# Designs tried in a protein design run: designed miniproteins, single chains, continued (3). Part 90

Each design is a single chain, and the fold is of that chain. pLDDT is the mean over its residues in the fold that is shown.

## One batch from the design tools (miniprotein)

Design m11326
Fold by ESMFold2-Fast:
Structure m11326 (fold): chain A 69 residues (1-69)
Amino acid sequence: SDATAENLLRGAIEAVRLGNYDAAARMAEAAAKLATDPKVKELAEKAAEAARRGDGEEALKYAEEALKL
């Protein structure tokens, strides 16, 4: 559900802030799979990819943009 995807994106943001990029990537990837809005899905996928690269700034940017939709 979109509400579950939103909660997963919020969790991904907190994981990035704690330096847990593996957890952030998994939560953002799960959010992308559960989101129904194509723009939220795309941004969540980009957040997961950024987290996998260790790019916390980009991961936060994409996850926060997804939550603004």
Scores: mean pLDDT 87

Design m11327
Fold by ESMFold2-Fast:
Structure m11327 (fold): chain A 105 residues (1-105)
Amino acid sequence: MIQLTMPKEVKAKEGETVTLTVTSSAPTISNVTWYKQKEGKEKEVLIKNNSKKMPGVDDRITASVSGNTATLTIKNLKKEDEAIYYVKAESAEGSGTSPGTKLKI
């Protein structure tokens, strides 16, 4: 298993741009999946295969992967973006899931 490190909490304001960054203990990651979980709800897939948006995901949301790092960028933040964000990633060393980052707006 690989370790994925993210901030425990990120606080931002409506209308701002936020970038959530995950760093892997492995030198290269691939097949990155981003999840969004609102309080009291199940985890929803936002992004799969590094950067592919799921149907219904807002165009304000983009994702990328470079080396050992994956990023999720949300522009023009709305209150609905307030959630816990999780990452699952794969590498030659195995797979890992982040503990989750709470985005508070």
Scores: mean pLDDT 83

Design m11328
Fold by ESMFold2-Fast:
Structure m11328 (fold): chain A 98 residues (1-98)
Amino acid sequence: MEEELKKKIEELTEELERLLEETLALAKENLAHAETLEQILTAIATLLRAIGLQIDLDLLKKKIEEGKISLEEALKKLEELLKEAQELLAQAKEELAA
């Protein structure tokens, strides 16, 4: 059971890192193509949100390494961060397509 939880944590961490990298790349692309103040502010907001999620992930990884969080709680927090990253990526893609 613990081994299964550790594998799930590793898989979700890799997926989250991938989504955050993609989100940062798209937000930078949106900023480069921004023609209005609204577009500039939206792209900056997405960049700041993605950076915040990266910081949250790094802190979570540190808590796991230090044994300061249960694997079950860590998995739940990773699932929450993953959902936020997925929503943010979808918003960034929509802005680029507009």
Scores: mean pLDDT 84

Design m11329
Fold by ESMFold2-Fast:
Structure m11329 (fold): chain A 63 residues (1-63)
Amino acid sequence: MREIRVRSVREETRRSDEKNQIAMGRKSVEAGDFESAEAVAEAASPKASEEIRKLLEEGKKKE
């Protein structure tokens, strides 16, 4: 019985998840939704979180 894939695909998912999280964070910042961008950064991997935070800083300064 396979309910969810977490441990077995964790390494394979890391790269895909990282890119996906960064893309989601970028879209949120471009839309001016900094709250959603922060939530994505908190849920993301440390590397993706750092990239999203950079996008947040750029978005806030552009505002």
Scores: mean pLDDT 69

Design m11331
Fold by ESMFold2-Fast:
Structure m11331 (fold): chain A 87 residues (1-87)
Amino acid sequence: MQAAEDRRAKAAMEGIKKLAEEGKKLAAEAKASPDERLKELGEEILKKVEEYMRKAEEMRDSGAGLELVKKELERDLKEFKAKKEAL
């Protein structure tokens, strides 16, 4: 079922792209802060988003692999948001 797998992979990739945009926005907000710790957090967020986008490209033919990447990125972004709010 190539069509079903392609649909699954496409949906997961679109989700990853949306999360990457959210992560980039979060990083930009943190980097705009005068707090050095928030600037460092922003750099860490940007690096992680780039790592997940690289993994997504490597797994682009795997719906299951892309769903895992999406889940991991969602988890890390929630953690980064909590860290930003705690600083």
Scores: mean pLDDT 81

Design m11332
Fold by ESMFold2-Fast:
Structure m11332 (fold): chain A 58 residues (1-58)
Amino acid sequence: LSKEQNEELRNLILQLVEDKASLEEAKERITEKARELGLNDVQIKAALAELEKLLKEQ
């Protein structure tokens, strides 16, 4: 991931955690954003793992 792509995804993840979005909603929104940024399935999977980690840290 480029620095800009990683920052965009991290900001979205933090926003979703703060908004108390459901895990299902958050996964859908992150997948959509990652596809907009041109990420492949492996990179999307990594972004979803980061989301789950932050939700556990909550």
Scores: mean pLDDT 75

Design m11333
Fold by ESMFold2-Fast:
Structure m11333 (fold): chain A 73 residues (1-73)
Amino acid sequence: SMNVQMGQKLIVDGGHYAGQGDVEKAVELAELAKELLKDNPEVVEHLEKGIEYAKKGDVLGALEAFSKALEAV
């Protein structure tokens, strides 16, 4: 599915920005990924965790959560 491929790219890019400390961009991309992948509740839950960690400045927590989201796709 094109939406799945685009969602995966958004998660990867979101993780990249989280790793750089760009919280606003990481959250923006993760929210877009949630919309594209909304029919997969496991992916959505991991992305929500990643967004929460990113907003708290927990870079490692955000990266782990986004990695789990990719594994659930």
Scores: mean pLDDT 88

Design m11334
Fold by ESMFold2-Fast:
Structure m11334 (fold): chain A 68 residues (1-68)
Amino acid sequence: PSEEELAAAKERIVANARTALAILEEAPQFEALVRRDWGVSVAELRAVVAGDEAVLDRLARHYLAQNG
């Protein structure tokens, strides 16, 4: 992917991770659904929000491979 596409995907993933973690704090039952449908764990969502660039890069590339 291009640098712009990768940067846009990373920004979207961070925003979505923050939203997902906020929802999961109030509704933990959705954790299994998030893992099943998105293929990401709560630990990976937390890593992304904490600034783990390696996890973020991996998830962004996977997202782009599925959507373009």
Scores: mean pLDDT 76

Design m11335
Fold by ESMFold2-Fast:
Structure m11335 (fold): chain A 68 residues (1-68)
Amino acid sequence: GIKEQLLKIKAELESDPNISATLVGDNKLVITSSLSPEKLIGLALKLMGDYPNLSVSMSGDTLTITGS
């Protein structure tokens, strides 16, 4: 399900010590990081490509992944 997919993404992202991801409810993953703006944009584009069934948005230095 979406929750299991997001928990897997959380574990993969948190292999980088500069990234922290928090599951909110069962369908949203909030990502905070110490990455540069260029690296954060690159991560957002990669996530959009890897997970076309999920919505990826950026607000300031925060990425949000949402499943339906």
Scores: mean pLDDT 85

Design m11337
Fold by ESMFold2-Fast:
Structure m11337 (fold): chain A 77 residues (1-77)
Amino acid sequence: RWEERIAADPTDATAWRQLGLELAAQGRYEEAAAYFRRAIELDPTDAAAWENLGGVELALTGDRARAEALAARARAL
């Protein structure tokens, strides 16, 4: 469903974030991270996208300092 929305409008930051959330729920963290980065490129003020990117990057890398930095960016918005 979100894939069809992105195909119709690839600049819809919300659609990229929502697809990222669905992929993360499936354990597909590398793909989810790419989609959250795309959402941030389109809308860098979307705090939820920054928080979600931090969560999936932590799952992939175990880098807690980077995850906290991304969460701090979200809180600063």
Scores: mean pLDDT 78

Design m11338
Fold by ESMFold2-Fast:
Structure m11338 (fold): chain A 74 residues (1-74)
Amino acid sequence: MSKERLVVRAIAAALTGNFEAALELLNQLDDSPEVKKAREILEEYLKKAKTVKNEQERIDLGAEAARKILEALS
């Protein structure tokens, strides 16, 4: 699978609030600074998502995280 496809899948997973799946996909990429930054973003949002009461709020956090990950990987 290409790096681009892994990035797209990771962003899609984050958009749906599946931060753990997004992290697993990013773990298949290299250890470049951009990928490490994207993982740090996901871990921060995963921690924040655990404090929210419902899945809709978690998904909103996922959308924000996905945008920041796209910025980090661009």
Scores: mean pLDDT 78

Design m11339
Fold by ESMFold2-Fast:
Structure m11339 (fold): chain A 72 residues (1-72)
Amino acid sequence: MAEELAAEARRKAEEALRALKEGNVEKAIEYLREAARLLAEAYALKAPTEEEAEFAREKTREIEREDIEKVK
């Protein structure tokens, strides 16, 4: 199941790359956000402990909250 979410995230990332090649930045950003979210969910489901799953979700929320201009 987690692997299926990761596969879907990969598909979204590929769509984002295609959108970037066509100059559709807004569409690319939307697909990238979806891919990142799906990948985080996949990791949370794979984690052997509830604590690790929560940590993965918390980290994803922190990244989403930060200004895109200040990514590092």
Scores: mean pLDDT 69

Design m11340
Fold by ESMFold2-Fast:
Structure m11340 (fold): chain A 72 residues (1-72)
Amino acid sequence: MELDVRRLEWALRLADGDGDGYVSLEDFRAVSRAFGLDFSEEQARELLALVDHDGDGRLDYRALVALARERL
């Protein structure tokens, strides 16, 4: 579980092209699908509500990794 979460973190970090610590919802969906996770629009909105405190559509991937560790 932890090793897979670390791999997810690495993949999200690679998707973060500008190194600001944030990824788009679309990039997160693409990475998650590569790990066998398929999120509906409703599930994606739930994750946004938990992680995107500013409502700017950019996800803190460290917070996403923490949620994945708790949910997986």
Scores: mean pLDDT 67

Design m11341
Fold by ESMFold2-Fast:
Structure m11341 (fold): chain A 85 residues (1-85)
Amino acid sequence: DDSVQYLQQAYDYLRIMRSHSDDLDLARRYSSQGADYAVQGAILSGVDVRDMLDDLRDDGLALTSDNPRLQQIFTDEVDRQIRRV
């Protein structure tokens, strides 16, 4: 199922973003890509896009709880995507 693959990619990019905590440009890029895959996965699966982005945001907050700077970059990118919905 293509929707499952898009959602898997969203969470893979979330983990990649977390691993690049010392490269803020890469962290921002991967946060943006993760959010984009989450949006596409939600559309393909018929899930509410906002609910999907809220779930991704909460999971990302948990994964970045030890790094406030990375957490801010991640939430700013996800919030930007939420504003487009």
Scores: mean pLDDT 81

Design m11342
Fold by ESMFold2-Fast:
Structure m11342 (fold): chain A 60 residues (1-60)
Amino acid sequence: SRSEALQQKQADLQKKALDAVKNGEVDALMEKEGMSREQVLALAKAAEFREKKKKEEEEK
């Protein structure tokens, strides 16, 4: 379904943003995805929250 595809794409983008922030590759991700630095940082924060929840869920 379209909503599932959008959710998956959003999750992948959030993870990439978090990785980019950790590796100092924010500019590269901005160029690749065509988004602003503030968007990348917002996605990275969302990804961090999501990863913490996912880690807790998978551990239990």
Scores: mean pLDDT 75

Design m11343
Fold by ESMFold2-Fast:
Structure m11343 (fold): chain A 61 residues (1-61)
Amino acid sequence: GDMAEEYAERADLYAAGAVARGTISAEEASKLGKEAAEYARNGDAEKAKEYMERAQKAFLA
């Protein structure tokens, strides 16, 4: 698949995991997912990856 789409999907998964762990709110997770999806829709894989990494950091906190 498109790498930007893969990064956006991973951002959603990490954000959901971070909510489950109590490290971020559902509202914060929604914002991370929306930003990653918007960048992926625009074909900006680097920005989508950046938001995936932000979500991953929250999940691992």
Scores: mean pLDDT 83

Design m11344
Fold by ESMFold2-Fast:
Structure m11344 (fold): chain A 74 residues (1-74)
Amino acid sequence: ASSEEVARIIGDILYLVGKALELGNEEALKKVQEAVRAINDGDYEKAAELFREAAKLVGDPETGERLVERLKKM
């Protein structure tokens, strides 16, 4: 992936973290944490599924699907 694409992925992750904190949704925050761990392990498919679930929990499934598509390019 390009540096620009990586920066966009990081931006979307930070957005989901911010939304989870604003809503007090600990389950969404835990799923984002698990997804970041999956990225560090090279498991982009698991990360994509966890981000999709986190995005649904914060009421923004579109951001989840965008993250899934970006992670497929990694």
Scores: mean pLDDT 84

Design m11345
Fold by ESMFold2-Fast:
Order: sequence, then structure tokens, then C-alpha cells
Structure m11345 (fold): chain A 60 residues (1-60)
Amino acid sequence: SLEQEALELGREMTEAAVNGDIEGFEKALERLRKLAAETGDPRLQGMVATGEELLERLKA
């Protein structure tokens, strides 16, 4: 279910980005950060790094 949860968070982040919903993107990214910290999964850490970069682009 970890893989499914990460996929769902990725979809939520994508939807928020498409809609210009910066707050929604930030909330989904925070949930992803917590999941990555809890699991120690390096793939999730990579997703967090990508999400942080995308958030900076959305704010530009």
C-alpha cells in the first residue's frame, strides 16, 4: 500500500499544479515528506526533492 499511497500523493500534487492550487500542492508535499521520513524509503525522498523543485516553479 505504500506504493499506492505515494502514487495517490503524486496524482494529488499533479492535479493541484494543473489547477494552480499552490496551497493544495504544499499540503500534498507535506504528507509525502512525512511518509518519506516515516519509511526511510529513498524513492520517496527522491519524490520529495522533485516536488520541492516543482513547488518553486509553481511560485515563479
Scores: mean pLDDT 83

Design m11346
Fold by ESMFold2-Fast:
Structure m11346 (fold): chain A 65 residues (1-65)
Amino acid sequence: APPAPPLTPEQLRAAGELIHAAMDGISDEKLDELVQRLDELAEKLGLSPQERTALANVVAAARRI
């Protein structure tokens, strides 16, 4: 089986779908806080530019931007 890193773009996409479902009716302030925290985690984990783009796309999908 191929190596499964702890945080893959596919897992980030699945997480985005869960976040989207959980964020039905969530306020913009809470959403902005979540975005900030996810960006900080991406930098802490040393995600590549493509992995950070995948994370941003997941967040954008949850926000419908």
Scores: mean pLDDT 62

Design m11347
Fold by ESMFold2-Fast:
Structure m11347 (fold): chain A 98 residues (1-98)
Amino acid sequence: MVTISVSAPASVAEGGTLTVNFSYTVTGGTVTSVTVVLKNLKTGETQSKTVSTSATSATLSNLGAAGTYKVWVKVKYVDKDGKEKIAFSKPVEVTVTA
């Protein structure tokens, strides 16, 4: 079982910095990689940051144009059978303001 919880501010200034807090639990597997992804819903452009498997937060800088964005956490892990898997958090909506 994989559980991922994500917390982010509802709004951030254009050109500013977004700090995303998260926690995850993987039962019957070993986490190999954690990536925070931010997507512009209008353009489809993505910004991502890969962090340490011991990290509980990530900072994304130089936020793009004002608009509605979606942020989520991607966890790569090896399951009990030695297979690589990817789990995604529930997305959180973030508004970038001008």
Scores: mean pLDDT 83

Design m11348
Fold by ESMFold2-Fast:
Structure m11348 (fold): chain A 74 residues (1-74)
Amino acid sequence: DLVLTRERLLAWLEAMLAAMKANPAVPEEQKAEFEARLAAAKAGELSFTEMAELAAEAVGLLLKHNIPVPAVPA
């Protein structure tokens, strides 16, 4: 099976941001903050550990609002 790489983690973060943006229950400030942090990750400004922490926070936010967590992209 596929190993969790930086590219797969970035794709998963993008999928989670899309899920947040599609749901009106998520506050706009939280969407904007996540989008800014994802932009920093895409620019290479975040370590793998920081990106993994961002993913954990995103999962928590989606679960808090009863949004299904997207599967890790292939």
Scores: mean pLDDT 81

Design m11349
Fold by ESMFold2-Fast:
Structure m11349 (fold): chain A 106 residues (1-106)
Amino acid sequence: HHHMAVAPPGPTISEIEQAESEEEAKELAKRFLDAMYTLAKGAIDQLLREGRITPEEAARLKAELDSIYQKAKEEIDNATKEELPDIVERAADEMGRLVQRAAALA
């Protein structure tokens, strides 16, 4: 119950798996994706505020983040309930790697 995030996290992958309907699972998957997107965007903005990356680099990173986010949303809309955990895990991993690359540019 103790968390390290400033904001409460979105729904968990476990909650997506436990959803009773495909529609509910897709809604939870999109909320999870939205939470990860917000965290990744915040991390890029923080690096920019700290002067660790340039405005041009921040713009490129945000464009790549937006691409990952939109692709994942499209995959969720076309997925079965059983495919949703893998889709959101891949998107979260890609967003996490993007933030790690952004931090390495410092």
Scores: mean pLDDT 81

Design m11350
Fold by ESMFold2-Fast:
Structure m11350 (fold): chain A 72 residues (1-72)
Amino acid sequence: DPIERLIAALDDPDVAVRVRAARELGRLGGERTVEPLIRALDDPHPEVRAAAREAIAGLSPEDAARLRAALA
């Protein structure tokens, strides 16, 4: 399952791996990507946080609504 592998990659010690995981989750979209991308917004590295913000900006209206609910 590519989404499960990407979610696991967000916890990788390598910053470049986490950046790629956030971008790929954003490209795939879907309900399962929302909570992992929210967690990536709190990543200690600014490049990972930027990738998560970019991914979130590309979400569908349905996934964006789920994100807004999770942040409220």
Scores: mean pLDDT 78

Design m11351
Fold by ESMFold2-Fast:
Structure m11351 (fold): chain A 66 residues (1-66)
Amino acid sequence: MEELYEKAVELIKKIFDELEKKGILTSENVAKLTALYLEAIGAYFENDEEGLKRVIEEAEKLLKEI
């Protein structure tokens, strides 16, 4: 559980860093990352492993689109 949460947070941070590095850290992109981060927190609090896996999949998809 904690490993999935840590992976989700690390991916979100990596996306943020890549967006900032490329100069495309827009309000829309920040809102998307914030939503994913809140989903990760909620899933972790609810002990929802499948929820954390969905956040990880969404984050990996976003990272590929950058």
Scores: mean pLDDT 82

Design m11352
Fold by ESMFold2-Fast:
Structure m11352 (fold): chain A 55 residues (1-55)
Amino acid sequence: SARLEEALLEVHRAAQTDGIDAARRVLDELVRRLGLSPAEAAELRRYLEALERIA
């Protein structure tokens, strides 16, 4: 969905600019602000975990 794609981009930018801990804070804010479902929030968290593993 467009909302999930937007959230993924914001989390990615935060991770690149300010690191993984900042990206987690952005993720939690976006879940609340965009009204993401538990399933969409889980996808964002899996994405962040994958970034942390590769970095």
Scores: mean pLDDT 82

Design m11353
Fold by ESMFold2-Fast:
Structure m11353 (fold): chain A 90 residues (1-90)
Amino acid sequence: SLLEKARELLKEAEKLIKEAEKLIEKAKKSSGKKKKEYLEKAKKLLKEAIEKAREAMRLAEEAGDRELILEAIGLILRAIGLLEEIDKLE
């Protein structure tokens, strides 16, 4: 169903965000090239998470599930906030 696909995409997006958060923490404890590599990998994961959450939001909108739309928006905003944190660490 549309809702099952949306839920799967949101779970994947949340997993990517959690992996990115761990990489950002590793970057804060690193310097030079290694720090840059962690931040670049985190940025890629966050962009993928936003794409998955946006697709989940589209499917949730089509299905009329307001709660799932709000969950998707929350994940998108969280990922954007982490991208802003990365920009400040670069």
Scores: mean pLDDT 91

Design m11354
Fold by ESMFold2-Fast:
Structure m11354 (fold): chain A 82 residues (1-82)
Amino acid sequence: DELFEELSRLAVEAEKSTDVDRVRELTRRMRRLLGELRRRVDAFLADPSTSVREKTLALFRLMAAESEVFVLERKLRRMEAA
């Protein structure tokens, strides 16, 4: 689950940053990785050999990653408004 771990690492870095340009860069990178994670999860859900448990865990991880990106996009908007 390297994509999810990478997203979590970037989220922690972005949360610690007070540099709007850095937060913007990290947010863009996280969006690209989130897109890749969505494609992997879609492929995983389409695979009939994948168990219900595995599909459920993949969906929960995707939702968690989407939430992290959402929170950072909101932080970026606040920083840009200030």
Scores: mean pLDDT 82

Design m11355
Fold by ESMFold2-Fast:
Order: C-alpha cells, then sequence, then structure tokens
Structure m11355 (fold): chain A 57 residues (1-57)
C-alpha cells in the first residue's frame, strides 16, 4: 500500500470522525496508530484539516 493511499484512508476517516482517537482512526482506516499520529502532527503544524488533504490528493 502506498503512502498516498494510507494518507487518503486516514484523512477520509478523520474528516468523517474529527473527534475520534488515533487508535479508532487507525482501526477504521487499516493503518498504524503511529502513522495517524504523524499525520495529525503534520496537519496541526500546517494549520490544515483532513479535508484539505483530501482536496490535495
Amino acid sequence: MSVAEQVRRAAEVLAENPDATDEEIAEKAGISVEFVRSLRAALAKAGATAQDVLDAL
């Protein structure tokens, strides 16, 4: 699975469930919790939302 595919899956779940935990997003998207945490940290630093990521893909 490509990095872009993992980002897309995580962003879709996060956009639908913005208050979900990293563990819940990882489970629903089928990716690692570590990847979800890294994505959330990157979004926070950039001031971006999960929807912004989806729009960029």
Scores: mean pLDDT 78

Design m11356
Fold by ESMFold2-Fast:
Structure m11356 (fold): chain A 59 residues (1-59)
Amino acid sequence: DPAFERLLAELGVTDPAEIERLRRLYEESYQGFLNAGFPEDLAERMALMITETDYEVAG
C-alpha cells in the first residue's frame, strides 16, 4: 500500500520486525474500519492514524 509505505518512510522505520508489526496493525485496523461500514478512503486514513500513534507512543 503506497500510503503505508510513505508512513514508514516518514517515521524512519527500517527494522523489518517493526515494519511487520506496524503492517499487521495497519491491515487489522483498515479491515476493521471497512467491516464497520466506513468508506475505503476514510478507513485508510484512520488506519494510518492509529498506526502512527501506536509507533510514536510505544517508544
Scores: mean pLDDT 82

Design m11357
Fold by ESMFold2-Fast:
Structure m11357 (fold): chain A 55 residues (1-55)
Amino acid sequence: MSAEELGRKAAEGLREMAEALGRPHLAEASDRVEALARQGGSREEVLAVLREAGL
């Protein structure tokens, strides 16, 4: 999938997990991934944020 598509789906998943598990750091990761997807960030940048979030 494209970096934009990956970023959007990852941001949504992280936000859902943050709400379900009550973990604010996942909501922060979601915001970072969404910003990267909006500004044309690379797939590698999105994956780096996911790795930092423990994914």
Scores: mean pLDDT 76

Design m11359
Fold by ESMFold2-Fast:
Structure m11359 (fold): chain A 60 residues (1-60)
Amino acid sequence: KQDLINKAIGHVLRAIGAELEGNLEEAAKSYREAADLIEQVDGPDHPLAKKYRKKAEELA
């Protein structure tokens, strides 16, 4: 389960990097992947899962 959390963090870092470079499509994809992993560990009602899913929707 810690491995899934570490992967989610990796996706968030990639999303931030993509946003800084103006690659909004890649940023949205990475935020979706992070939200999906958090939902698998902590469930869909987790605040971070909701936050990153909303970020992905705003960027796509």
Scores: mean pLDDT 79

Design m11360
Fold by ESMFold2-Fast:
Structure m11360 (fold): chain A 73 residues (1-73)
Amino acid sequence: GLKLEPRRATVKVGEKITLTASGAENVKIFVDGKELGKPPVTITPTKPGVYRVEAEGYVNGIKQKAFGVIKVE
C-alpha cells in the first residue's frame, strides 16, 4: 500500500526535510492542503507550527491516502 516517510518528524525553522512516498502510482504530496508535487519533496519551514502532510496515490486503481505530521520548532 501507499507509504509516506517520514510519518512523524520534528525539525527547526530553516531546517530542510525531505518527504518521500512509495507503494502507489501517480503519488502527490500535500502540506497543509497545498499540493507540492511528486515525491521526493523537500521543504524548508519558515514558521513554527504543526504541518499536516498527506500523500495521495493509486493502488490497483483505488485512491489511497497516507498521513504524516511535521512539528516545526
Scores: mean pLDDT 89

Design m11361
Fold by ESMFold2-Fast:
Structure m11361 (fold): chain A 97 residues (1-97)
Amino acid sequence: MKIEPERAYLMGLIERYAGVYDEAFVEKLLKALDTDGDGKVHASEAPKLVSLADFNGDGVLEKKDLVPVAYVVKYNNIDVDASAEELEKQLVELLSP
């Protein structure tokens, strides 16, 4: 099985930022995307982002799935205080090669 380009890119981000974990920033990003406040990002909240960043295939983004996404946000200076819709738009563009 060939790894899809989007998955390979995100795996590269995990490897690149190995050992650098900012839990508070990951939690802030999760809170910004989690519009219903259940601690998960569902496809109903961010459908395109879930399809790109759902590494474990459970159909939701949890804190662990957002670790590489948080590094993309941090190093591209994306405003995590933006609306969930605007955050999804910017993240989908950056996570899609």
Scores: mean pLDDT 65

Design m11362
Fold by ESMFold2-Fast:
Structure m11362 (fold): chain A 59 residues (1-59)
Amino acid sequence: SAVSQAVAREVGEVLRRIGDGLDKYLTGKRKLANPKSEEDLEEGKKQVAEGHKVLGMEE
């Protein structure tokens, strides 16, 4: 199959989502490791869950 600009764009989108999910996961993990407030703890939990959903995405 020929690689088209459309395919390259789709691959870029997938990589962007993976990067976003990984960043959220790591940020959430850091907040959970040293929460400065109860709100921070809740936010960290949410970010980890969102990152997990993105990283565990299936077709």
Scores: mean pLDDT 75

Design m11363
Fold by ESMFold2-Fast:
Structure m11363 (fold): chain A 70 residues (1-70)
Amino acid sequence: GETLELMRKALEAAKKGDLEKAIEYAEKAIEVTTNGKAASALGLALEAAKRGDLEGAIEALEEAIKLYEG
């Protein structure tokens, strides 16, 4: 669905070092998700990306995807 595609785009952007796009896609994913656990992990990814923590953003985005799919 839209949430998963946005999370995957955020993760791809983060892996490329494009934190601005990672932030944009993560914010959009938070707006459309109804999964509270995934939303919390996306929030952590967003804060990590805003402070320039690329590794933290990637880890939190991967966790958000796992929580959404599981």
Scores: mean pLDDT 84

